# Designs tried in a protein design run: designed miniproteins, single chains, continued (3). Part 73

Each design is a single chain, and the fold is of that chain. pLDDT is the mean over its residues in the fold that is shown.

## One batch from the design tools (miniprotein)

Design m10679
Fold by ESMFold2-Fast:
Formats: structure tokens, C-alpha cells, sequence
Structure m10679 (fold): chain A 73 residues (1-73)
């Protein structure tokens, strides 16, 4: 379900941020990549359901995760 995918993505996004704060860049990258996967799935499922609010939320979170990942490269 879209909500479950968003929840899993948010969990990884938060764990990635915590890993980065602890100086573990490799672990942060791993979590941000997982967050991207979940948010991509959430965006596709929300779009398929015709849910504009959840589609926008998923895309926003996807872009946030991608920005974090790019800053760590």
C-alpha cells in the first residue's frame, strides 16, 4: 500500500540522516538509496491510483532523498 511504502521510505530517510550525523557516510548512502527505492514505488502506485496528494508527497520525499544522496557524493 502507498502509505506503507511512504512509511518505509521515511524510516530510511531518517536513519540515513542519523548515520550522516554520526559520520557514517557509507551507511547514510545505503539508507538514502533505500529511501529512494521506496519513494519511487510509492509515487508510481499513488499515480496509478489517481491520488494527487500522495503522488506529490512521494515525489517531494523522493527529491529530498536524491538531494541528500547527491550532497554525499
Amino acid sequence: MVDELLEQGKKHLEEGRKAYENGDVEKAIEHFEKAIEYFQQAAREALARGDPEKTREAISLLNEAKEFLEKLK
Scores: mean pLDDT 85

Design m10680
Fold by ESMFold2-Fast:
Structure m10680 (fold): chain A 69 residues (1-69)
Amino acid sequence: SLTPAQIGALMAEASRRVRELARAGKPDEAYRLANETAQRLLDSGALTPSQAKVVRNTLLEAADRAAAA
């Protein structure tokens, strides 16, 4: 199982990559990565479905804000 530190590191990396993809004009790839990250955390048992939804939404918001800047 993933530790809280491993979950935090994975989320930080995913957030950075999602923002990079959005700024590069690749929102579909950013959204795919956001969904894949949340799904991996759900499938690993690290997060509940409700927590995985929060992670997904947070990453999607980060992508949208990066694309708008």
Scores: mean pLDDT 84

Design m10681
Fold by ESMFold2-Fast:
Structure m10681 (fold): chain A 65 residues (1-65)
Amino acid sequence: SALEEALSAALSAGDASTAAELLVKLGSVDADAGVADAKNALITGKQVGNTAVLSAGKSALNALG
C-alpha cells in the first residue's frame, strides 16, 4: 500500500517523526500490520543501533496501544 511504501521510505531515511505517524495511520486501517511494522521497527532499530528507528517504533506502539 502507499502507507507501507511511505513507511519503508521514512524508516530507511531515519525520519522517526514521519515513521511514527505513518505507523499509527497504518495501524488504524490494519491494526495487525501496524503493530507488526512497529515491532519490526523496534527490532531493526535495536539490532542495527539506529536510535531514530527505535524511537519511531516505540512512539507508534504507544500510540497504537
Scores: mean pLDDT 66

Design m10682
Fold by ESMFold2-Fast:
Structure m10682 (fold): chain A 65 residues (1-65)
Amino acid sequence: GPVLVRMTTEEGLGLSHLLTGEEVEVLDLSDPAIRARLEKLLGVTGLSPEEIAAILVEKGLGELL
């Protein structure tokens, strides 16, 4: 099932800079490099792209998908 992880405003801002600041408008969750960065930021491993997307939408980062 989906993993619920608390993200701070600083983590959300850092995620935006790490992923969109590198000239990426939309997160490609099929890219293992992007997933690895998200897993490190969220402190989780082995999540599916759908589970990561659900966490991002829940934290108000759905615009990055």
Scores: mean pLDDT 58

Design m10683
Fold by ESMFold2-Fast:
Structure m10683 (fold): chain A 77 residues (1-77)
Amino acid sequence: KGIEALINGNYEEAVKIFEEKLKKDPDNVFYLVGLAEAYLRLGEYDKAIETARKALELDPDNVVARRILEEAEQKKA
């Protein structure tokens, strides 16, 4: 499971799992947030920003997606 990979620090595996899940369910906010977190942890800040923004378009009040976006923007600067 993607969350298990995130918890265990296997961020590249988490990206793969969430990408596969999103191919079947592209508007799933949970998978988008998981993918954005994995990208953030890998230092892929542009991908984290893009993915977190998509999650916020679907769920504007998502606190985790907003945190990921802000953190990725701060680290990229």
Scores: mean pLDDT 85

Design m10684
Fold by ESMFold2-Fast:
Structure m10684 (fold): chain A 56 residues (1-56)
Amino acid sequence: STQERIRKLEEEASRLGREGRRLRELGETVDSSYYAEADALFEKAKKLVDEAVKLS
């Protein structure tokens, strides 16, 4: 169903957002290259959220 597709998109976006926040912390404490990886995950998460909104 459309609701199940929305749920899966939201769950994946949440997972990517959580991983992105972890990488951002590594960017601050370990190596700045992790900032670019975090930004890429946040951008992907935003696109999934936008798709979920379009379906609702």
Scores: mean pLDDT 87

Design m10685
Fold by ESMFold2-Fast:
Structure m10685 (fold): chain A 63 residues (1-63)
Amino acid sequence: GGGREAAERAAEAARAGDAEAAGLGSVGFMQNGDPEQGRLAGLAALAGDAEAAERYARLASKG
């Protein structure tokens, strides 16, 4: 738990041009889902924000 601000900053960095961070976030949800939400879920998990990671993962699965 914790690190929501870090997860949001990581998502901002990925959008700004950190393609590797964006790619890592998407890998876990490439099979079925929205790659943008998958990217955010991965970044949130990496930052330690389990709640945000789960939320984005659920959004990814709805794509």
Scores: mean pLDDT 54

Design m10686
Fold by ESMFold2-Fast:
Structure m10686 (fold): chain A 64 residues (1-64)
Amino acid sequence: MSAGARLLEAVRAGDEEAAREAAEELSKQVPDPAKSLRVIAQYARERGDDRAAEQLLRLARELE
C-alpha cells in the first residue's frame, strides 16, 4: 500500500510532517489505522529497521 510505504520512509527520515500526512492518508484507507501501523512495524523489524518499527508502534499507540 502506497500510504504505508510513504509512512515508513518518512519515519526512517525523521520527517515528522510527512509521517503525519501519511498516517492521516492511511487512516482514510483502512478501518483500523493502529492495526495497520503495527503490521508495517512488523515488516520493518523483519528488515532490521528496529528504530522505524519503534516509531511506528508509538504512532499506533497515539491512534488508540
Scores: mean pLDDT 74

Design m10687
Fold by ESMFold2-Fast:
Structure m10687 (fold): chain A 68 residues (1-68)
Amino acid sequence: SAKEDLEKIYEEYSKDPRFEVKREGDDTLLITNKGSVTSLIGAALRLIGDYPNLEVKVEGDTIIVKAK
């Protein structure tokens, strides 16, 4: 489910020192890049590929992951 996928993403990315993860309500995650542009693009592409049931957007240095 989208909720389980969001929780899995939160756990994975909160352990990665290249990123800061924040919850916005119960349907959205904000993943802020603290590393290089390459780490941002790589993470965004992986999320798009692995979670087609979620909406993934990139705004500046932040990846926005939201339930559809």
Scores: mean pLDDT 84

Design m10688
Fold by ESMFold2-Fast:
Structure m10688 (fold): chain A 88 residues (1-88)
Amino acid sequence: GDSEKIKKAEELLKKAQELLKQGRYKEAFKLALQAAMLAMEVVSDKEVLLQGIGLILRGIGYALEGRYKEAAKSFIQAAKLLIETAKK
């Protein structure tokens, strides 16, 4: 259910943040993107969804340029926004 999706998104986000601190940017961005996408399935607020999508698209742009630290930070920001909204 939605509660299980949010718990999984929080676990993925926590691991992504730990990987980012370790300089493991490719692994960090992949888990952060998974967290953001999972939280996006639960969020119904269209304004927040649009903001989250914008952050995801920015992160994808960074990843395509090989800018994995910036990609990870952008996806972490998206995941935080979407998870926090889903918990309200």
Scores: mean pLDDT 89

Design m10690
Fold by ESMFold2-Fast:
Structure m10690 (fold): chain A 111 residues (1-111)
Amino acid sequence: EELRRRLAQALAELMKAVGRLADIISKINPELADKVLEEAVRFANAVAQGRPVDEVIAELKKLLETARKAGDEAIKMSKDPELQEEIRKLVDEVEKAAQTAMDEIRRYAAA
Protein backbone atom coordinates (compact mmCIF):
# COMPACT_ATOMS: atom_id res chain seq x y z
CA GLU A 1 0.00 0.00 0.00
CA GLU A 2 2.76 2.49 0.94
CA LEU A 3 4.77 1.73 -2.25
CA ARG A 4 1.56 2.07 -4.31
CA ARG A 5 0.84 5.49 -2.73
CA ARG A 6 4.41 6.69 -3.36
CA LEU A 7 4.23 5.55 -7.00
CA ALA A 8 0.82 7.21 -7.51
CA GLN A 9 2.13 10.49 -6.04
CA ALA A 10 5.29 10.42 -8.21
CA LEU A 11 3.22 9.75 -11.35
CA ALA A 12 0.74 12.54 -10.46
CA GLU A 13 3.59 15.05 -9.96
CA LEU A 14 5.19 13.99 -13.27
CA MET A 15 1.93 14.39 -15.23
CA LYS A 16 1.31 17.78 -13.57
CA ALA A 17 4.80 18.99 -14.58
CA VAL A 18 4.38 17.65 -18.15
CA GLY A 19 0.97 19.37 -18.42
CA ARG A 20 2.42 22.71 -17.30
CA LEU A 21 5.28 22.42 -19.80
CA ALA A 22 2.91 21.47 -22.66
CA ASP A 23 0.59 24.38 -21.77
CA ILE A 24 3.37 27.01 -22.00
CA ILE A 25 4.90 25.44 -25.16
CA SER A 26 1.43 25.50 -26.80
CA LYS A 27 1.53 29.34 -26.65
CA ILE A 28 4.62 29.24 -28.93
CA ASN A 29 4.02 26.11 -31.05
CA PRO A 30 0.94 23.86 -30.52
CA GLU A 31 2.50 21.03 -32.59
CA LEU A 32 5.46 20.76 -30.18
CA ALA A 33 3.03 20.67 -27.22
CA ASP A 34 1.04 17.91 -28.98
CA LYS A 35 4.22 15.79 -29.33
CA VAL A 36 4.89 16.08 -25.58
CA LEU A 37 1.27 15.17 -24.74
CA GLU A 38 1.34 12.21 -27.19
CA GLU A 39 4.39 10.73 -25.39
CA ALA A 40 2.71 11.43 -22.01
CA VAL A 41 -0.36 9.43 -23.18
CA ARG A 42 1.89 6.54 -24.34
CA PHE A 43 3.65 6.49 -20.96
CA ALA A 44 0.33 6.69 -19.03
CA ASN A 45 -1.09 3.83 -21.13
CA ALA A 46 2.01 1.68 -20.49
CA VAL A 47 1.52 2.18 -16.71
CA ALA A 48 -2.28 1.61 -16.86
CA GLN A 49 -1.89 -1.60 -18.91
CA GLY A 50 0.68 -2.99 -16.44
CA ARG A 51 3.36 -3.42 -19.13
CA PRO A 52 6.80 -4.81 -18.10
CA VAL A 53 8.93 -2.40 -16.02
CA ASP A 54 11.63 -2.09 -18.73
CA GLU A 55 8.93 -1.03 -21.26
CA VAL A 56 7.38 1.48 -18.81
CA ILE A 57 10.84 2.99 -18.13
CA ALA A 58 11.55 3.10 -21.89
CA GLU A 59 8.30 5.07 -22.50
CA LEU A 60 9.19 7.44 -19.63
CA LYS A 61 12.64 8.05 -21.16
CA LYS A 62 10.97 8.80 -24.54
CA LEU A 63 8.64 11.28 -22.80
CA LEU A 64 11.63 12.96 -21.08
CA GLU A 65 13.64 13.26 -24.33
CA THR A 66 10.59 14.60 -26.21
CA ALA A 67 9.95 17.17 -23.43
CA ARG A 68 13.61 18.32 -23.56
CA LYS A 69 13.60 18.65 -27.37
CA ALA A 70 10.22 20.43 -27.45
CA GLY A 71 11.40 22.83 -24.73
CA ASP A 72 14.63 23.59 -26.62
CA GLU A 73 12.75 24.21 -29.89
CA ALA A 74 10.16 26.44 -28.15
CA ILE A 75 12.97 28.49 -26.56
CA LYS A 76 14.57 28.99 -30.03
CA MET A 77 11.20 30.09 -31.49
CA SER A 78 10.32 32.46 -28.63
CA LYS A 79 11.43 36.12 -28.58
CA ASP A 80 10.16 36.52 -24.98
CA PRO A 81 12.95 36.10 -22.37
CA GLU A 82 10.39 35.47 -19.59
CA LEU A 83 8.77 32.63 -21.56
CA GLN A 84 12.24 31.19 -22.34
CA GLU A 85 13.15 31.20 -18.61
CA GLU A 86 9.76 29.66 -17.64
CA ILE A 87 10.24 26.86 -20.22
CA ARG A 88 13.75 26.13 -18.85
CA LYS A 89 12.35 25.88 -15.30
CA LEU A 90 9.47 23.61 -16.39
CA VAL A 91 11.85 21.31 -18.32
CA ASP A 92 13.96 21.06 -15.13
CA GLU A 93 10.80 20.20 -13.13
CA VAL A 94 9.85 17.49 -15.67
CA GLU A 95 13.39 16.03 -15.45
CA LYS A 96 13.24 15.91 -11.62
CA ALA A 97 9.70 14.43 -11.61
CA ALA A 98 10.70 11.84 -14.25
CA GLN A 99 13.72 10.74 -12.18
CA THR A 100 11.50 10.39 -9.08
CA ALA A 101 8.93 8.43 -11.14
CA MET A 102 11.63 6.07 -12.49
CA ASP A 103 12.92 5.45 -8.95
CA GLU A 104 9.39 4.76 -7.60
CA ILE A 105 8.50 2.51 -10.60
CA ARG A 106 11.64 0.41 -9.97
CA ARG A 107 10.96 0.38 -6.20
CA TYR A 108 7.37 -0.78 -6.74
CA ALA A 109 8.43 -3.50 -9.23
CA ALA A 110 11.15 -4.83 -6.87
CA ALA A 111 8.66 -5.28 -4.01
Scores: mean pLDDT 88

Design m10691
Fold by ESMFold2-Fast:
Structure m10691 (fold): chain A 68 residues (1-68)
Amino acid sequence: DDDDKAMDDKFKKIADRFAGLSPEERQKLIDDWADKALADHEQNNTLSPAERAELRASIRRVIEVRLA
């Protein structure tokens, strides 16, 4: 759970930042975060375009739920 704890700490810091952002800025930050997480995953895994799109959508959902 070390990775999970580190991610939770990042979400707490980002949530404080999100409180000061417009809805458009929040969406952009979520997109950027998801893209970075997807790129990190691709370092250890090869994904098809369809798999990449599906994983990106899942990552976005997780981020949105955690920051809502």
Scores: mean pLDDT 74

Design m10692
Fold by ESMFold2-Fast:
Order: sequence, then structure tokens, then C-alpha cells
Structure m10692 (fold): chain A 89 residues (1-89)
Amino acid sequence: TTLTNIGVVVTSSRPEVTEADVAAVVEAAKAVPGVVSVTATGHPARRQISVGVQTDAPAEEAAAAIVEALEALPTVAAATVSAINASPG
């Protein structure tokens, strides 16, 4: 099985990025089918959250589903895929 590593940069719709915003992003990404693990780091000075996702789903399908899940959050202005790397499982 091939694991896909997907990097996503979230731009906050609010002037501050909080721990609660980071937690909401992690939970939304975890809810996407095929997601195995999620890591996220807040960057308050840039109003951004860096998200790393490992998934067993096809790369393009998984990336689209993750972006949709993150953009559904009211605290997210935009979610942009920064990297897609497939690794042997």
C-alpha cells in the first residue's frame, strides 16, 4: 500500500490563529476518509497553519477532499496544497 504525504497551508479568516483553530483544522483533516495521520503547526505572525497529512487514498482525490474539509471551517479563508509526495507503504 502506498502512503501519500500531503502538505496544506491554511490561511486564517481571522486576525489571530489560536490553539483551538489548529485543533479544529486537525480534527477536520482526520475526518477525511483514508487519512492515517495529521500534524499541524500554527504560525500566528503569518495568520497561517501548516498541515501535514498521511493518507492511503489516491493523491489527487485525497488532496481535494482535505482542501474541501478545511475550507468548510468558518475560521479558514483558504487552504492551498503545498506538497504531494507518495511513499511506499
Scores: mean pLDDT 82

Design m10693
Fold by ESMFold2-Fast:
Structure m10693 (fold): chain A 76 residues (1-76)
Amino acid sequence: AKELFEKGKEYYLEGNYEKALELYKKALEILEKEKPDSLEVAEIYEAIGKVYEEMGDFEKAKEYYEKAEELKKKVL
């Protein structure tokens, strides 16, 4: 999961948002099974939100940012 997330960040920095989303969602699927209510999952939701924001999909960006925020409130 960590390796997928780090590689996703690399694609995000390159501006390859589609590939970043693919890798972030794969990392999310793995971590949701292993640590569903974790800060690591919240971090991936936030990263997905940033990708959608860069792509101009503000509705999806908001959805993922809210998922990250709600999860942070549960675990803190």
Scores: mean pLDDT 80

Design m10694
Fold by ESMFold2-Fast:
Structure m10694 (fold): chain A 64 residues (1-64)
Amino acid sequence: SIEEEYEKELKKLEEKKEEAKKKALELAKKKGLSEEQKEWLLDTVEGIAEMHRWALELEAKKKK
């Protein structure tokens, strides 16, 4: 069903978000970023994930 597809994509998005946060923290360590810069980077990752979630929601709604 559309709901099942949506839930599956949300799970994948959450997993990719967690992976992206880990990569962001590794980059922050490598570049010697400040705490403020690390927070900005993590907030950016969260923001991108929110946009992806919105897009998935919109697609699921169109298919109903």
Scores: mean pLDDT 79

Design m10695
Fold by ESMFold2-Fast:
Structure m10695 (fold): chain A 77 residues (1-77)
Amino acid sequence: VEEARKLAQKAADAARSGNADETVKYGEQAASLLPDPEAAEILRNSARLAANLIKQGYDPELAARVVEAGFEAALAV
């Protein structure tokens, strides 16, 4: 969980910097460390949504919040 949390934080930080590719990269790496497939899918989908928001010109802080909320939701599974 701690390594997944660290990678999810890197994904959120990448989103804040407006880097869609790094957001997906770190989000998928974090998801791969989650043992529950449902939790992993929640985080992957959140990272992809955040990257899409960045590409569409939305506020990077909103994209970062999506990644952070996705990780919290994944941990609640």
Scores: mean pLDDT 85

Design m10696
Fold by ESMFold2-Fast:
Structure m10696 (fold): chain A 69 residues (1-69)
Amino acid sequence: MEEAFREADRVFRGFALALAVADETDSDLSPRERLAAFIRAAGEAARAESDEAARAAARAAVEAAVAAA
């Protein structure tokens, strides 16, 4: 249960940070491209070991998705 709880906490935190970063980005991406960027950002944030690293990873993932679009 503890492992599942920590994983859920990381996922929720990563998702929240990904949404915040995506909201700040305000790019001309299509809804589909925006959703893909959110998913990538959330995944990278969930892998990070700290909140600051998670936010940085989420921002980098969103910026990379925008640059690729």
Scores: mean pLDDT 63

Design m10697
Fold by ESMFold2-Fast:
Structure m10697 (fold): chain A 70 residues (1-70)
Amino acid sequence: MPPKSILELLEEMNKKASEAIEKGLLSSEEMKELSELYLKALQAIDEGNEEEAREIIEKIRKKLEEAEKK
């Protein structure tokens, strides 16, 4: 599949995180971890490290998927 832009991936993850918070799927510690990953993704984007940013965004996605399975 063609890759999505990094900003589109971040927007998608932000929406998924908001939905998970609304459903009560995330603990306070999990929310903190997601916030830290989000900041690291933004830093990687600012540095022009597209691959690193995509890897961090994928980690966010996996954490959200794991939360949904609980």
Scores: mean pLDDT 77

Design m10699
Fold by ESMFold2-Fast:
Structure m10699 (fold): chain A 64 residues (1-64)
Amino acid sequence: MEEGKKILEEVAKRLGISPETLLKNIQTLIAGGLSEDDIVQLISRELNISEEDARLMLDYAKAS
């Protein structure tokens, strides 16, 4: 959970948005019915991060 939060905050800072906005966007993808693997691949591609980091962010978003 700690690592996912750090990745979320760092990515949000690079994008120029709040961590709360990024978290809400990820939660919207979860609510939209995409599979976890599809969300991980989408986040990895769009945010230019590893699939491992994307999965940690997704796990944090699901716990929040």
Scores: mean pLDDT 82

Design m10700
Fold by ESMFold2-Fast:
Structure m10700 (fold): chain A 62 residues (1-62)
Amino acid sequence: SLIARIAGKELGVSAATVERDLRELLAERDPERRRELAEKIGERFGLSPEQVLQAAEALAAE
């Protein structure tokens, strides 16, 4: 994924780690659980939950 590769380089983590976390978020159908996952992913990467959700949307558009 191009989005995961760019984000991984910027955050100093592997593209595979970013793609895994964003795909987990996209697979979650419960809105409350999705928000919790976005918050946890954001805490790990130093991003806001909103930024995490935007990155997941960009990945889904690939």
Scores: mean pLDDT 79

Design m10701
Fold by ESMFold2-Fast:
Structure m10701 (fold): chain A 77 residues (1-77)
Amino acid sequence: MLEESLKKLEEERKLFIEYLQKEKGLSEEEAKEKYEELLKKRAEMAQKVVAGEGLESEEDKEILEELKEFGEKLEKL
């Protein structure tokens, strides 16, 4: 099942990069960098949740809002 997970991640990455290029007018390189940044932020937030840390700081709230937008766009693609 690792193969299916990797294929899904590749497809999601491709669709989101295309979305950033078309909707936000980013270059392919800028879209890739933005996607990698969002993945890193998502991983950091997941780590905080798993560790039992509260996501209550203003910085964490801003990141969560950005990740919510990211997730909503992935669902629509």
Scores: mean pLDDT 71

Design m10702
Fold by ESMFold2-Fast:
Parts: structure tokens; C-alpha cells; sequence
Structure m10702 (fold): chain A 71 residues (1-71)
């Protein structure tokens, strides 16, 4: 089991990754016209964000459990 600190740092790393992916989506969407390839890329980035969000939710549950245990 990861320590409280390691879980918190892992969560921060994943949150930063999501921010980076959201920024990429915004850059693509800032174009006046989107190609089918660019629309497909946005979908891939959105799917990656959803996977990372699920991982963060699992980490938050573990962090909460450790907080309740006084760790």
C-alpha cells in the first residue's frame, strides 16, 4: 500500500496530466475549422481524461481511508 504522501503526490501528478490534456483539447478547438482527424484526436484525449479521472477517484477513496485512520 502506498503511503498517504505517495497517494497525494500520485493524485497531483494525475491532476496535472488532466490539465495538460484539457489544454491540448482547447488548442485543437481554438482552430476555426476542425478536420475529422482533429475531432478523432479530441475524442481520444477525452477518453484519456475519463480514465485518469477514474484513477483519481480510486486514489481519493484510498486517501480518505488513510485520513480516517489517522495516517
Amino acid sequence: MLSYRELVLRKIALELRIIGLEFEIELIKSKPELSEEEKEEIKRLEEEIERLKKEIEELEKEIKKLEELGL
Scores: mean pLDDT 82

Design m10703
Fold by ESMFold2-Fast:
Structure m10703 (fold): chain A 90 residues (1-90)
Amino acid sequence: SEAEELLRKIEELHKEVRELSQKAFDAVQAGKLDEAQKLVEEINKKVDEMGRLAERAREVADPETALEIETLYALSVMEGALARSAVKSA
């Protein structure tokens, strides 16, 4: 179903955001601020894509699947915000 496809895409993007966030924190720790900034920009793009998919899910998904998608999106937004804060504080 379209809802299942949206959930799979959100799960993939969530994993990518987590991987990029870890790389951004590692880059900050290593003093590679230009690299960390590029990683944050990539995180922002992924989170924006997740936002669009979450909006679509509200229209087509059952309430339980829509809630799961919203939860993963919210976690990715928070993770991205933490990575951005780490780069700005460095």
Scores: mean pLDDT 89

Design m10704
Fold by ESMFold2-Fast:
Structure m10704 (fold): chain A 76 residues (1-76)
Amino acid sequence: SAEQEAALEGARQAEKDLEEFLAQYGSKIPEELKERLRELLEKLKEAVEKGDFETVFKLWGEIQELMREAAAIIAA
């Protein structure tokens, strides 16, 4: 469906954005937050591979919230 295609495109972009963010800023955020982001990235990749769209939508939202938190910490 169009919603599933949009979810897959969003998830692939989120994976890329999170990987780039962790590569650039991982040393500047708390270790616990970095570990949580790495765990969510791994789960997102697995869900995308399995076509588990329900989990993709949930993880995408969680990653976006934590990335916003991490960005606020870096900006402080």
Scores: mean pLDDT 81

Design m10705
Fold by ESMFold2-Fast:
Structure m10705 (fold): chain A 75 residues (1-75)
Amino acid sequence: MLEREAEEAAEQARAAMAAAGDSAAAGAPTVRVEFRAETEEVAEATRRAAEEALAAARARMPADAGTIEVRVEVL
């Protein structure tokens, strides 16, 4: 069921982005987060959730926080 898989992927992306934001704020110059999806729909849901979570994390990070790199691949 794509809807459930997309929801789980979105929640995982939100948690991973929050952790990446914390690492960047703690002084990591670059934090790399990679997601893999079996379908285009799950990849798109993951990308949207990661973008929203990244924006929220950036709003709470200091100005000198590191860079967060996000990659979503369809397998």
Scores: mean pLDDT 76

Design m10706
Fold by ESMFold2-Fast:
Structure m10706 (fold): chain A 92 residues (1-92)
Amino acid sequence: GEMAKEAVEEAVRAAEKAGAQAEGKVEGNKATITLRGASTSTMMGALSGGVSAYIAGAEVRVTSSGDTVVIEIVAPTPELAAEGARLVADSL
């Protein structure tokens, strides 16, 4: 929903402030945040945020390759997907 989109956009802004290139998308109960050109610190932040989203009750997949990190958050509700994306934003 709109809340998940806003949370993903906030995560994109946080990543860009940290010096990475970022993209986000929302598909129903799934939020995806892609970070490119990310430093080790930014990648560790993304992983920490993913763990926090998992603890909050979402299913989280984090894939890293070189300087690219993809965080996929799948939740039982759009509200929890938004919460997960916000936790990632707060960790960047």
Scores: mean pLDDT 79

Design m10707
Fold by ESMFold2-Fast:
Structure m10707 (fold): chain A 100 residues (1-100)
Amino acid sequence: SAQLEALREELTKQLLEIKKILEKQGFPMSDKDVEDLAEALAELAARLARENGQPLEEVRDGALKSLQALIEAAKAGKAEEVRKLLEEARRLAKEELEAL
């Protein structure tokens, strides 16, 4: 859907910013990793919004705020922790989507 695509694009922008910071600190991410994570998070957010009857915009804003916090953590030198959190988020999102 158009809403899902727009969410994926916003998540991709934030994740690409994180990728740049992580790569400078020696923790690279592939473009495929960014795309896969953005897609999984967008789909999970859209499904949770529908299931809970809440506006997608509220779920989107929460997700973007969380990614902004990860950007700040990465800038503060916590690149290893941010990388691990993103890998965990990808795993959890995939497991939740597969369980549905």
Scores: mean pLDDT 81

Design m10708
Fold by ESMFold2-Fast:
Structure m10708 (fold): chain A 55 residues (1-55)
Amino acid sequence: KEEILEKAIEVVRKLVQQGKVAEALRTYNRVLDALDAGDFEEAEKIVEEAEKEIK
């Protein structure tokens, strides 16, 4: 659980560094919503999708 959130924060940090602030905020909120729902698979998928936006 904490590992997913830490990865999400790292991805958000990198998106902000690239000037993609809106995408960073969207990603963070989506991950939090998935974690609140107990959907760890969805949370991980959101992080993976956001990582693709960094590259």
Scores: mean pLDDT 78

Design m10709
Fold by ESMFold2-Fast:
Structure m10709 (fold): chain A 76 residues (1-76)
Amino acid sequence: MEELARKRSEAQELGEMAETLKKLAEIDKENREVLLQMAELYTQRRNQIEASIEAEEKREKDEMERRFLDELLAKL
């Protein structure tokens, strides 16, 4: 699904941004705390999106299985 693919792409990008900020924090000691705080915010956003993806995937799977079983049983 387009929406799930987009959310996965967004989560991936946020994860990459967080890792990049952590790497910059290792190099830039003067701005280390700010960079780490930004990385944490990106990580939190990624986790929220991943949780949303998991919930949506479970809902889609449960709905598809229920629909499949309902149609199968109706023919028995």
Scores: mean pLDDT 80

Design m10710
Fold by ESMFold2-Fast:
Structure m10710 (fold): chain A 56 residues (1-56)
Amino acid sequence: NAARQAGLDVLSRATGTPVEKLEEIESEVQLRAAIHDAQLSPEEAARVLRDLLAGL
């Protein structure tokens, strides 16, 4: 899933967390917490949330 991969790559770069660890996210609550910790802009956070929710 290209959208999922794009979202994981953005989150990995923002947090410094390897993609493999971010792939362990299995719920929307965990995903929202990771996005919050990444301190992305509101626009980037919304895009990443959309992309990763499509892959959950």
Scores: mean pLDDT 76

Design m10711
Fold by ESMFold2-Fast:
Structure m10711 (fold): chain A 105 residues (1-105)
Amino acid sequence: TDEELARIEREIREDPSKRAEAMLRYAQLLVDQGRPAPPEMLEEAIEEFKKRNDQDGLEKIKEIVEKSVAIAERQAAAHADTHPGLAARYRELVEKYRELLKKIE
């Protein structure tokens, strides 16, 4: 999976026309691994799909944002007692994802 992530990162650098689609694949791979997708990457993909009026791309990114919320909420709960600073960071991620959902809607 690290090899797959590195491959996608190369695609993002080498083909700007497919940057949003590559970011979508990268984010999907992260959530499939139980990892929340970076909000900054999701925001860039949302902006690009909105510029293209790509409703299919926006629907797919919305699903990834919703999955990232669920992952971040579970991680915040799991670390609340043992690592409160890490739990606070996951709660901040949830807030960022909710703002992204407003941009899609």
Scores: mean pLDDT 82

Design m10713
Fold by ESMFold2-Fast:
Structure m10713 (fold): chain A 69 residues (1-69)
Amino acid sequence: MAERNEQLGDQYLQQGNNKLAAQSYLSAGNQYWKQGDLQKALEMYQKAVEADPSNKEARENLEKVQKEL
């Protein structure tokens, strides 16, 4: 469930676990993309990059989803 991974991301971010927050947001973005919700995927990848700017997969997926919009 994409919403579950988004909530986990929010919880990890609140706990200061930025890398786990980014991973959870990345997973949520991937699930929204599979569902065809490109706007939600974009939002999740942006949150993942904000939580951990060193997350290469989140940055690459952000670029890819921007090209699909």
Scores: mean pLDDT 86

Design m10715
Fold by ESMFold2-Fast:
Structure m10715 (fold): chain A 55 residues (1-55)
Amino acid sequence: GAKEEAEKAIKEAVEAAKNLDIEAIREALERAGKISEEAREKALEAVKEILKKQL
């Protein structure tokens, strides 16, 4: 369902951020955005938190 797809997209964004793969981050955020704006926002916040810890 939509909840599972949103969770998967957020997880993919998190993994991309851990690898510092900017293209994969963009793709994951686009996928989350297609599900809902709220899913995109949650994915973006998770990415920012991971990047802040690595930078």
Scores: mean pLDDT 79

